# Designs tried in a protein design run: designed miniproteins, single chains, continued (2). Part 41

Each design is a single chain, and the fold is of that chain. pLDDT is the mean over its residues in the fold that is shown.

## One batch from the design tools (miniprotein)

Design m5394
Fold by ESMFold2-Fast:
Structure m5394 (fold): chain A 90 residues (1-90)
Amino acid sequence: SSISERLRELEERTKNKPLLEQLELAAEMLEEIIEELEKEGAEEEKIVVAKALLYRLKAEIAKARGDEETLKEYEKKLAEYEKKIQELRA
């Protein structure tokens, strides 16, 4: 699928929705994009950047839900992917 088409779909689906629903829809779309990137053998940096964004969104969702245990788990994963991005760009 075209990434541009997916971004437009996400914008249409998130218009006038509560922030939590917007984050959940964004995370769902990003998971689909990551799966497509992995299947097509995309560059590691692209996959790692997308995963960092996904875990950032998941952390915000967990925070909004008051799920402190899930928040800690996703913040840890986010930090690991952010570190990997820095190493790949060094």
Scores: mean pLDDT 81

Design m5395
Fold by ESMFold2-Fast:
Order: sequence, then structure tokens, then C-alpha cells
Structure m5395 (fold): chain A 80 residues (1-80)
Amino acid sequence: MVLYEAVATTEEEAVAIGKEVRSMLSSLGPWSEPVVEGDTVTASAEGVLKDGRPVVVTVTAEMENGEAKKLTVTLEEKEP
């Protein structure tokens, strides 16, 4: 189940989203190796919410002409 999803098109929005996600988490593990699929770069990390639920944080950057145009941050409950 997706618990949180936010999109940033500016650095200011990306910083705000990062602060909000961090406020929801009690811990965040190491980031995965970035995966490149076409114009998309994705990295994920396993974390724990402040209520103890395990989650996966996924950051996806959409690239255009070598520049990141859109950043999507998704917080999803970890399913077995």
C-alpha cells in the first residue's frame, strides 16, 4: 500500500519532500544501487515508520537531455 507520494520539479520542492519523509521515519537503511531504465533512474531504501511499520522509500528521477526534470518520492508499506 502506498502511504505517501510526492513529486518535485524544483530543488526547493525536493528538499521539502525530503524533510517530510524524514519526519515520518524512525530509521532509514542504506540506499540501493541506482537502476537506469530508459530515461528513468530509480533508487530505494528500506525504512521503518515511527509507529514501527516497515516501509520502502523509492526515489525516481525522470531525465531529459541528461538533466533531472522530475523527482518522485514514494513511501510504500513493505509487503512480504
Scores: mean pLDDT 79

Design m5396
Fold by ESMFold2-Fast:
Structure m5396 (fold): chain A 85 residues (1-85)
Amino acid sequence: ASTEEAIKALLEVADAAEEHGYLELAEKIREIARQTPTLSSSAQAELTRLAKEALEAREDPKKFEEKARELVSLGEALLARQKAG
């Protein structure tokens, strides 16, 4: 996936999280989006896939929350691996 596509998908999930009142999730996803250009193409593709899954669940708040939390966990893990080398 392109970096631009990954960032766009992540920001759409963050906006949906904010609309549902998950302000902490929205901020964490926006931080992941800001750092996404530093990730590998494969990592960006995984984030894009999970972001699209979260957006597909947008109308179900519980399923959306579960997918958004998975997205944050993946994004934080990918960024931590990058910092560790």
Scores: mean pLDDT 84

Design m5397
Fold by ESMFold2-Fast:
Structure m5397 (fold): chain A 73 residues (1-73)
Amino acid sequence: SRVEEARRLGEELVRAHEAGDYDKAAEYARELERVMGLEPEPLEETKKALQEATVEELRRGVEAAVAMLERKE
């Protein structure tokens, strides 16, 4: 299900961010955007946004995305 994919991608995204691996974090964020039915932002722009975000802000964003998908299904 899309909800299960979003949860897995969100967990991987947070882990990559915590590890400081913004290349992998940006790839997971773009895949999460595709699962949500959005057109992904360019990789470089996504990386910059992730570098500026706190882990707490990122976790809240992932939770919001998953909740939105759950309401559609």
Scores: mean pLDDT 81

Design m5398
Fold by ESMFold2-Fast:
Structure m5398 (fold): chain A 109 residues (1-109)
Amino acid sequence: AMTIDEVREVEDVVEEAIRLVKQGETKNILIIGKDGSKVLIRNGIAKFITEKSKEGEKLVKELFGDDVEDAFYGTLNGKPVLFAIKNGKLYIYELKDGKPVKLLTETEV
């Protein structure tokens, strides 16, 4: 059984999740974005609870290979991005015309 201590609604779930993880958040927090994306903070770790797109899965295999744990499309500061989780790290890529063009951030999750 999973306990949730708080639910937060935010514009950008990734920015809030990264901020909380870096601050050492100890509460179990469900973060919900305006776009319906969801992130669970648990024991200082961010877990993304968003439906994977087939296009996102293909792009993630091209960028990270077959050892990716999770991947999905979303937004960061209102811009379309691709999120990928690999080896306990979150990678965020800027998208142009639905394709990853730039790595924006790499952080532990």
Scores: mean pLDDT 66

Design m5399
Fold by ESMFold2-Fast:
Structure m5399 (fold): chain A 98 residues (1-98)
Amino acid sequence: SLEEIYKEMIKILKRHAENLKEIDPESAKVLEETAKRLEDLLKNKASFDEAMKVVDETIERLREIAKKLPPEKQLIVDINIGMLQMHKSAAKLAYKSS
């Protein structure tokens, strides 16, 4: 269901926020804000496309943050961005199969 896809994406965003909290607090905050935005979209019965736009905006924001970080921290943020893109692709497949 769309609700299950939203809940799984929120869970994933919160996990990534926790992973980045000690590495880059700004990236962690962006992910926490995104999870909250998806929770609000879910409460308002927003579309799947609205959720994907929020995720895409978040990925772009994280890319801009990563550019300003030392190489070691940039690598960790880039890995988390790659994982978010994979989860987004999985969510799109789950939605099309529903």
Scores: mean pLDDT 88

Design m5400
Fold by ESMFold2-Fast:
Structure m5400 (fold): chain A 102 residues (1-102)
Amino acid sequence: AEQRPVRERVTTTLTARSEEAAREVEELLREFAEEAREIAAKTPGMLKYEVRIRREGRTVTVETVMEFASDLAYGAFMDALRPLYEELAARIAPLLESVESA
């Protein structure tokens, strides 16, 4: 069966409660991105994983581009990321005023 590649592009904008909180969010996101890259490198069928993180004042923007050979590869990557994502979410939640994803 022909498997369609999966392509995801997500932009997440996080507004922190202060500039100090935004710096902490940026550092936690950079740590998460490095761990996610290791998981991506070990995921069969991962074709592309790119994360860009930038901060301006209290706003942290994360742009993620992912390409997978199949939906199964996408699911495997997301399942492997889940514990790290849950830990990240718990750590950043008290630092955030709002979150928007597109």
Scores: mean pLDDT 85

Design m5401
Fold by ESMFold2-Fast:
Structure m5401 (fold): chain A 63 residues (1-63)
Amino acid sequence: SLAELRAEALALADRILAGEGTEADARRLQKLGTLLVIQGVLSEEELARLREAGRAARAQFGF
């Protein structure tokens, strides 16, 4: 469900922001983030957190 995908994306974001995420986690977050933004199911706070995690992933993994 979209709710399960949203929960997965937020958990991936939390791991990446903690410096505990993998490159595979970052790739998965990128795909889920795109889908969830298109679906319009994210709050402003959730969207900001996913964007922060995306920036952290680029810094950590060179995307």
Scores: mean pLDDT 84

Design m5402
Fold by ESMFold2-Fast:
Structure m5402 (fold): chain A 80 residues (1-80)
Amino acid sequence: SMEEERKLAEELLELYRDGVKKLIEGIKKDPSRKEDAIKAFEEGKKRVEEFAATLSPEIAKEVREELEKLEKEFKEALEK
């Protein structure tokens, strides 16, 4: 059902969001981690996009919108 898809998508996005937050915190503590953090972010983004492609269009749109917000936050953190 769409409700089950939304629940799964929310759980995956929460895990990915937590991962992105940890990458940002890691860069703040050690700037030498920046290149590895960028690679990890892009790999995670690719996996989330692949997952979104398996979802109903409405939920896939919600996932992509959240991914876009996370990418903006990550890029802003890289500029500091």
Scores: mean pLDDT 84

Design m5403
Fold by ESMFold2-Fast:
Structure m5403 (fold): chain A 92 residues (1-92)
Amino acid sequence: SEIVKKAKEILEELKKKAEEKGDEETVKVLEELIEFLENLPEEVLEELVNTEPAEWGALLQRLVEERGMSPEERLNLVSLAYFLELAREELE
């Protein structure tokens, strides 16, 4: 998906900028988000990309329940939804 690819590019660019500033905490957060994105099943990524932002609340709750996600994984999923929307807007 072009949206997923663009979201990863945005995350990697932000990580590089954080590294240049010596912001180790932001680098770690972005590394965790990139790793989470890479480890998500493609089916989940496709569903996130094809779901309108207004419907994400219901989708995210369903995914958390179906996948048995931890609170930390839930926060990462919410953060990814935000970056997927940024990628979508930038590609429009």
Scores: mean pLDDT 78

Design m5404
Fold by ESMFold2-Fast:
Structure m5404 (fold): chain A 65 residues (1-65)
Amino acid sequence: MSVPGVILEATKDYTATKANELSIKKGDLLKLLEILNGTEVKVTSLSDGKTGIVPVSVLKLVKVP
């Protein structure tokens, strides 16, 4: 289920380790698409529109609907 309007910010650089993961840089803004489990979320980058999975541990909440 997608959660509209939730914006996350990268707290540090993250390099994708699997084909379905997204590489991000500290300060990147990401739109939450789906919560997969307690440690992983599916997001899309607001800077380039790429979609992928990132660990929640590298993200912070900026905006909720």
Scores: mean pLDDT 77

Design m5405
Fold by ESMFold2-Fast:
Structure m5405 (fold): chain A 99 residues (1-99)
Amino acid sequence: TAEELREQALENYQKAVELAKDPSKTDEAKKYAIEADRLVRQANRYLTPEERAELHEEMAELYQKAADAAKSAGNTDLAKFFEERAKVHRELAERDRAA
């Protein structure tokens, strides 16, 4: 179940990245990112602290990629949203590695 939840989270993040290229899809991109975060929280129930840190690091990279795509499309507000999500995931990864 953890592997399936992780794969679903990654798919939702990838959809957010693609939608971030289109300013008219800003709300849809945010919905996919929120869904990905929800799936990550569900997966965390089945993961060790080290595994959670790895998942959060992967999510941070994907959110940064989404932020870069949004910037390229001229959507600064969406880019900031994704950058803040990336920062949160990096902070969660550091905490899980310290635990």
Scores: mean pLDDT 85

Design m5406
Fold by ESMFold2-Fast:
Structure m5406 (fold): chain A 72 residues (1-72)
Amino acid sequence: GPSREEAARRAAEAAARAESAAGAQTKGFMWYLSGEGENRERALEYARKAAASKTAEEGRKWGVLAGEAAAE
């Protein structure tokens, strides 16, 4: 199955997408998916917190931060 980090990243991506209905612009999403070397550790840290969250609201909060870190 997917790694913990991969699962956390997917959770953060889903949470960020849910926040804006349209999600990040397609180009921004492509950058997030391909930008493994840029701010990835910070983005993955927030994504791990999102995956570890006990509530959907907390998961969204950390997911948004993960998306913002990935977009830098």
Scores: mean pLDDT 59

Design m5407
Fold by ESMFold2-Fast:
Structure m5407 (fold): chain A 68 residues (1-68)
Amino acid sequence: SSVRLAIAHEVRRTLESRGAPELGERIARAIEEGDLETAKELIREAQRRGIISEEEARNFLAAIDTLE
């Protein structure tokens, strides 16, 4: 869906801007493939590594939950 692709693009862009393009690509691919559980795990990993804030992680997780 266009919403799913928009979320994947936003994640990819955000992680790339924080110097983690490979992780951003992994998360975006999981979203695009519908592997939402893997996408959520990788977002939590990005938060634990300090790449994204708690607020950013919460917002991405909420967005992914709308795809279920």
Scores: mean pLDDT 88

Design m5408
Fold by ESMFold2-Fast:
Structure m5408 (fold): chain A 100 residues (1-100)
Amino acid sequence: SEADELRARAEELFARLDEIAEEARKQGLYDVADLLRGARDFLRGMIDSALARGDLERARRLIELVERYLPLLEEAVKQKDEARFRAILRELWEDVRRHG
């Protein structure tokens, strides 16, 4: 079903967020790692809630937002740029507020 495809796609994104959090931890960016895990948990809750009520459009929009921001967050972690990371995360939450 479309819901199963969206759920699988979301789980792939959450696994990637966990990989970025682990990379941040290995680089000593413990606050960044904690923020990434927190973001994963909140996004999972929102996507699971949307899927549970059959709101496939909201689930898809949330997944697409995460997909858009994921490479930017990953690059900020690789560059050890905590300020850029925090700015990107703020933009993600603003987009979730407006479009999720």
Scores: mean pLDDT 90

Design m5409
Fold by ESMFold2-Fast:
Structure m5409 (fold): chain A 111 residues (1-111)
Amino acid sequence: SEIDAILAEMRQRVREITRQLAADLNLSPAEAQQLLAEVDAFVDQIETNLRTISRLPVEEAEKRLDRLLESIRASVERAKATSTPEFQKALEEMLEVIEETIEKIKEILRK
């Protein structure tokens, strides 16, 4: 489905950001795999929420997507406050991918 394609693209982009972060931090292969696993778990939660919200009536879905995005933005800001510059950059890039994903989902729902 179109939603499946959008969510797959989100996962791939977030994985690429995570791999770049691991490289910037000079992580070992084992540490990089652990970081990817943790990020995949986070993406799984977002994907589940987006799939659930996408099944709601359009007006309710849009309000819940806005609330989800506000929650994610707040979590990113808290994480950035205690993070290194490399983590801050990665968090900002991941947030941009999530924001783009939510907008693409809204476009599908409005069809």
Scores: mean pLDDT 88

Design m5410
Fold by ESMFold2-Fast:
Structure m5410 (fold): chain A 75 residues (1-75)
Amino acid sequence: AQEELDKEVELGIAEITLAVVIHEGLRKGLSPEEIRKAIEDAAEKILSRVTDPELQERIRKLAEEHAARAVERAA
């Protein structure tokens, strides 16, 4: 169904957006805590445009995973 494809596209956009935030944070030499905050802020902005509860949950999980990996890389 189109709705399924649209959700996967939105998730992909969220993943790319979070990856860009992480890359820029690391490039600027932000601390692990600052990178985590930047990811949280970016995720909230993405979620403010998403109305589907299932997609919201998937994006939240994606943000949590990225935050954990970014903190490890910045340490």
Scores: mean pLDDT 78

Design m5411
Fold by ESMFold2-Fast:
Structure m5411 (fold): chain A 100 residues (1-100)
Amino acid sequence: ALSPVERAERIIEAAGAWLSAVLPADVAERVAGLLGKLKEAVRARDEAAAKATVDEILDLLRREGVPRDVIEDLLSMLARAFRVAGLDEVAAYVKERIAA
């Protein structure tokens, strides 16, 4: 029914909805903007832009003191989205950051 890119976008959207439930509203809104940028990178199949946007998301969450388990769960969802889209390089990049 959905293309791989459309399925990946739906996973990113689900991640955003989940973050709205577990983060303060202002932090969730700022992350939602970056997840929008990430969906654009996925549509463009731009692995470098996707990696840069993941780093921006991680920097924001760490600065705001978001718990490590929440960050790891988000990264796991994003790694799955990238695998679904066939963006294997950025998926591996994200998996390395879960292990750190």
Scores: mean pLDDT 88

Design m5412
Fold by ESMFold2-Fast:
Structure m5412 (fold): chain A 62 residues (1-62)
Amino acid sequence: SKQLEAEILRALGDMYLALGDKVKDPKERKELYKKAHEIYEQAYSLGDPRAKELAEEARKKA
């Protein structure tokens, strides 16, 4: 279902966001936050309204 797909994508986005917070290299950090942003946008498109706010946070960190 779209709901299950959105949940999986949100969890994946959360993983990339957490990895971005842990890496010390600014280039790697930016790439991880950018990936989190893209994944959260996909989760939002599939019906997770909370993913919109998370996508914006990831975008600001990238």
Scores: mean pLDDT 86

Design m5413
Fold by ESMFold2-Fast:
Structure m5413 (fold): chain A 98 residues (1-98)
Amino acid sequence: ARELEEEARRILEEGREALKEGTVEGVKKALEKVGEALRLAERLARLGDLRGATRIVREALRLAKEALKKVPKDDRKLIAEAIGLILRGIGLLLDLER
C-alpha cells in the first residue's frame, strides 16, 4: 500500500514536469500519468488504503485540470481525454466517500 502511494506520487511528479515543458507532447504525457495514478489509487482503495487513495485522486485531479488548461483549443480529442480523466477521478472520489 505505502509503496503504491509513493509510486503514484512519483508518477504525478513526472506528469507535472512534463506539463512544464509547454508542449502538446508534455500535455499528453501529463494526462497519461494522471491515468496511471488513478489506476494506482483504485488499487490502494482495493487494499483498504482509502486515505492514500483519496490523496492520490485529489492530486491527479489537480494535474488533470492544469493539463486541460494547456490543451490546444482545436484538439478536441485531447480535451475529451482530459475531461474523461477528470470525470473518472470525481467518480472514484465519490466511491471512496461511500
Scores: mean pLDDT 85

Design m5414
Fold by ESMFold2-Fast:
Structure m5414 (fold): chain A 66 residues (1-66)
Amino acid sequence: GREEAIELLKSKGLSEEEAENILDAIQYALRNGDEVVLRAAIAELRKLGLSEEEIERIIKAAEESL
């Protein structure tokens, strides 16, 4: 869930606040159908060194919080 996603992002060097901000941005994009914002957030996660499986887990955690 959300807590596990935050811990995963923190393991990649983000602060708790930065991790929450990324999750909130993804949740906003999903809620509003904003494909541009969603793709931008995914690109940032890839730049942070997350695998495709890890990115999918982050998105799923954001969806679960809707």
Scores: mean pLDDT 84

Design m5415
Fold by ESMFold2-Fast:
Structure m5415 (fold): chain A 100 residues (1-100)
Amino acid sequence: SLEETKYKVLKTLADGKPVSISDIVEKTGLSRGSVTKAVRELEKEGLVELKDGVVSWGDKESARKASIRVSSRSIDESALSLVEKGLVTPEDQKRIREAA
């Protein structure tokens, strides 16, 4: 699915380093067409920038943090869900991560 492809693309950017579309294709094993489509959708969302085949994180702090949380969902999934439901504060989320 497009969402799974977008997640895999964001995961290759987790270290904050710019990566080429060719490097993303190599690291993920996805087709160039699937990677390009996902990158364009992420660029429309303001989460990444694409310049001459090179992909980097977007400059919007909130968008970058949201993308990192999506990429690390296995770590923060329950805490993120609870914050989104208004059941815990961001401070409680930090405590949960520090206790794990």
Scores: mean pLDDT 65

Design m5416
Fold by ESMFold2-Fast:
Parts: structure tokens; sequence; C-alpha cells
Structure m5416 (fold): chain A 74 residues (1-74)
């Protein structure tokens, strides 16, 4: 639902890195496009790259590859 997506995006901006990590994992389970959006949001935030590095090995290989490609262009 739109409310679920709003909560997911809010969690990506949480001060708690564990909450950010859970939100990225949930985004990847929902839609690859949402996972890319989540990765971009994290890449623009202090400490976001550390969350991305921790979560990438847990993602589906195709989603992780697309996120790594996005990060290489930033």
Amino acid sequence: SDEDLERLRARLRSADPAVRAEALLEAAKTDPGLALEAAFILSQQPGGLAVLEAVLPQLPADVAARIRELLATL
C-alpha cells in the first residue's frame, strides 16, 4: 500500500542503521526499482554506504549487481 511505501521510505532515513538495513532488505523483496531508489537514498546520507555494504551480500544477486552498478556511477 502507499502507507507501507511511506513507512519504508521513512525507515531508510532513520538514525538507526539497523532500521535502515531492514528497510533496504524489505525494498529489495518488494521491487528491484524500489531497491535502487532505497540504495540511492542511502548513498546520499552520512553512514549510508556502511549500511549498503552490510546489506548487499544478503540481496538477490541481480538486485545487488544493479545497486553496485548504480554506486559505481555516483
Scores: mean pLDDT 82

Design m5417
Fold by ESMFold2-Fast:
Structure m5417 (fold): chain A 100 residues (1-100)
Amino acid sequence: SEKLERIIKALEEVLKEADKLTPEQMVRRLGMLIVEIYKALGLEEKAEEYQKRFDEVLENKTLDEMIEEVERAAREVAKITNNPRIQKLLDELIEKLKEK
């Protein structure tokens, strides 16, 4: 899973930068990476559905609603991915986002 290893590295980089990012910047980076996880798993329809939903949330919702949506999506993709490294990184990133 070379695609998943690239995503793991990208999640680790966001975690390293988390204290330097605004909540909105973290939401945008996490949303993009969740889409890439769905694509890497071959779930192209779910990736497209989530991309559309994420774009709608970014245009029409408050920051708190954006955080809630990205937390929900991270929990869903973590259950699907069956990769404990991705699950742990998503959990740590959501915790960091909620503490901002």
Scores: mean pLDDT 83

Design m5418
Fold by ESMFold2-Fast:
Structure m5418 (fold): chain A 87 residues (1-87)
Amino acid sequence: MSLIEQAERELLRLWLRGEMTEEKVREITKRIIEAIKDPSLSKEEKERIAKGWINFIDLLKDKGIISEEEAKKLKKEIEETLKEALE
């Protein structure tokens, strides 16, 4: 949860400054993906991180900050990473 909240806050601050881009969303999503891959995290923590970020990606799409195609791509990468990390 705290990682998702920090990532959301970072993107919201970039948005308020007019500095938010799809590239910044991708950079932060990569950090989320690396967190999901961390073998020291519990299954519950990994699921919360993945679900929280997927929900935030949907909000960014709804606000027109990222395209539907980019949102689908990022969500798929997160879902596939979570599936692999739980096996």
Scores: mean pLDDT 80

Design m5419
Fold by ESMFold2-Fast:
Parts: sequence; C-alpha cells; structure tokens
Structure m5419 (fold): chain A 90 residues (1-90)
Amino acid sequence: SAAIEKAIQALENAIKAIEEEKDERSRLALGQRAALELKRMSEDPRLPEEARRILAETAERVERAVREKDVAGVLKSLREARDRLQELLS
C-alpha cells in the first residue's frame, strides 16, 4: 500500500532527524512535530484500520514521552510503529 509506505517513510524521516539532532530540546520538539504528523496520518481513510490504529496509538505514546522529556521513549515508540507497519506490508 502506497499510503502505508508513505507512513513508514515519515516515521523513518522522524527517527533520523531526532537521532542526528544534538540538542535535547530540539529532539523533543521534533518528537512533538512527529506526533502531530502521525495523528494527521491516522485520519487518512486510504490506510487500513490496523495502520490508522497503530499511528494514533503511537502519536499518543510520543506525546506522552515528550511531556516526560523522554527522548529514548520517543525513539522507541517511533521505531516500534515503523516495524509494526512494515509487518502489514509482508
């Protein structure tokens, strides 16, 4: 699915941007932007229900990690979502 592939690419881009960022505050800001983008993508009717659920759940987990100032939690949630979406393509 092109829509799932686009969602995976967005997750990979967010992960890379956060990993390459040196400032913790900027990493949290990137995490917050990723959560907003994931929430927007979770509303795309072209995505299967399972993919939309994964994206919505991940957006909530990332927003929680950002509130807790947990960069490792942000990255873990984004990586787990990427892997779960990749399984839907298998």
Scores: mean pLDDT 90

Design m5420
Fold by ESMFold2-Fast:
Structure m5420 (fold): chain A 76 residues (1-76)
Amino acid sequence: SEEAEAAASLDEESARKTIEGLKEAALLFVESGDLAAARAYIETLEELARLLKEKGREELAKFAEDQVREAREALE
């Protein structure tokens, strides 16, 4: 998505905050029972992690992947 592409081009601090915000949004939707919205945010995080890897931003990509894993575990 264009949003994930923009986020992947941010400085480290802004990218990290965006990753954290997307995870927090996903967890809030899990808590409220809106699993469709929660999955959409997780999918955006997965695309962001992929784009970060493509850009060689390995530490941010790993951080995003860790957030994806935690959010998906909350769906179980």
Scores: mean pLDDT 85

Design m5421
Fold by ESMFold2-Fast:
Structure m5421 (fold): chain A 100 residues (1-100)
Amino acid sequence: SKMEELKEFAERELLRILTLTLDAMTAAGAPQAALDAVVALAEETGRRLKEAKSAEEILEILREFGRRVVAFLESQGLGDLAAAVRRELERALERVRELA
């Protein structure tokens, strides 16, 4: 179904952004607790995406993930990474809108 395709796409984008974020955090020497926090946020977001009932709900779930992960990265002193992740999330949101 179109909804299943949107969810699968959103889940793939979430995993892509998570992988990019974790790789950059590891390269920056972030502590394991910070990596674990980002993974936990992504796992929560992935569960919410599976339960989503509309394209609008998928977009809101991804926006909330974006707000939370960017704020967390900024709190860790990873401002440049936070800006890069924000840009990747904006691209993902636009692609979800185009598919919806």
Scores: mean pLDDT 91

Design m5422
Fold by ESMFold2-Fast:
Structure m5422 (fold): chain A 82 residues (1-82)
Amino acid sequence: EKIEKYLAELEKLLKEEGYSDTFIKHIINLFKQILEYIKEHPLSDKEIDLLVKQLRDMFGLSDKVAEKIKEILKEINEEVKK
């Protein structure tokens, strides 16, 4: 599935940036739940931008990780709107 591919890409990026395996597992599980939510409840681009900002601030994510998350969320959001 496309979601599993996106989660694998995000996990790889987090490993490359030096996050711990335990932290990566928790973050991947959280983002999987967020993607599943968006499938049932499509968000506006504004709402996605706010969600990504909140996740970045809450977890101290790098710009590169935050941009990757935003990209994934917008792709999934556009797919479910159609």
Scores: mean pLDDT 80

Design m5423
Fold by ESMFold2-Fast:
Formats: C-alpha cells, structure tokens, sequence
Structure m5423 (fold): chain A 71 residues (1-71)
C-alpha cells in the first residue's frame, strides 16, 4: 500500500473514531506522515486520545498510531 493510500485510510479512520476531535483535511495533510519504518503513522488530533480511541484507530489503519496534539 502506498503512503498516500495509508494516509487516506488513516484520515477516514480518524473521522470515524474521533468525530469532532478529528482535524480537518488540510491540517491532516500538513501534519500526518508515515514513519520511516513503515510501521507507524503520526496522526494529528485536536485533543489527547483515550486508550480505546487509540486501539480502534490502530485496528482500522493496521499500523501503530502516534498521536500529535495540534492546535
């Protein structure tokens, strides 16, 4: 799967799991990236994630999720 496909999947997962805590598409594209090892994604969020939100995101994306709180 390409990085672009992973980021698109992660954006849809974030909208589904986080709802109003999810960043908009412009902010997501600015801050989201796949880590160099291809095993984790850095994911911009409006607020710190709960353990349950993190686990749901990781299941939907298929990668480890590293949340980044952005304003």
Amino acid sequence: MSEEEILAKAYEAAKTVLGDKAVDEETFKKYAFVQANGKAISLPVKEPLTSEELEQLEKLVGLNVIPQVVE
Scores: mean pLDDT 80

Design m5424
Fold by ESMFold2-Fast:
Structure m5424 (fold): chain A 80 residues (1-80)
Amino acid sequence: LEEIKKRGKEVAQRIQLLISDNVHLSTDPERRKALYELGLQAGRIYKRMIAETDPERAKKLLKELEEILKQVEAEKKELE
């Protein structure tokens, strides 16, 4: 459980760093909105994960965070 929560913290931090690095480079309001919404979604999932006591549910939440990270990485690639 602690390893899952540690990985989730690292993924959530990476999402926030990628959004903060890239949101200021985009002049497209729709892309900025999409990045902000992904950041909010990641924050909600992470908040739920730190309160979770079931390792299997924590694993599912970690998978959801990893999927959001992939979406943020894809948005970053389009901004380049």
Scores: mean pLDDT 75

Design m5425
Fold by ESMFold2-Fast:
Structure m5425 (fold): chain A 95 residues (1-95)
Amino acid sequence: SRREALRAFLRRVLEAIVRGEKVSGEDVARLARELGLPFSDAQDLFIELMGRLGQILAERGKPLTDENLQEEARELLKDFDAVADELIAEIEKAR
């Protein structure tokens, strides 16, 4: 269930970004509570996701704009299972 909760967290955050919504630290804390995740897990996973989006944009020579974040979030959702597995593995390695 922890892995399922982490995947559900990532999907909700990506879907919010696609909608042009800003995900604050308070939103991360709320989602963590709703999904039964420790805040530290949700925060680490959020940081890894935002880092991944930033890295993709940097590699493509694109600025960190809301429009560019929305487009890359849509692309990550197409390959969601692979993206979720990679990001979850990164936070597990840091422990």
Scores: mean pLDDT 86

Design m5426
Fold by ESMFold2-Fast:
Structure m5426 (fold): chain A 74 residues (1-74)
Amino acid sequence: MQRIQELIERVQALLAEAKAAGDEALALELERALSTIQSLADQYQKTTNPEEQQWLLQQIEEIAAEAEAKVAAA
């Protein structure tokens, strides 16, 4: 769970940076990414299957990495 919280905090920080820069398009994309990560994190908390938890964590990590790449490209 700590890893997922760290990824959520990272994307939230990127969203704050995009909003501070006035990049509304990037901010909207990051809000969508954050919403998806939060949904997957909720599923992670509810599942008791370790294989499903591993898959959900991988999906969250990929979305967070894509969010960072978008900010770096902006």
Scores: mean pLDDT 84

Design m5427
Fold by ESMFold2-Fast:
Structure m5427 (fold): chain A 81 residues (1-81)
Amino acid sequence: SPEVDEAVGRINKAVGEVVREAKQAGITDPEEIKARLQEAVDAVNAEFEARYGRRLVEVKIEVKYDADGTLKVTVTITPLP
């Protein structure tokens, strides 16, 4: 669906921007980063829900540090019926 593809693209862009801003601000707490990501994703979802009259995707966010100390952000986007 073109609408779902657009929503996925907008969510991925918002995630990248939040991660970059958190790094620039020196935010290292995974829970704080996750909260900021959730807020940004929820805003994108609300925009698309208002425009298309339904929720297009479900999003799950996980934030952790890998064993090598690298911040790992996993975003799982599931299209809704």
Scores: mean pLDDT 87

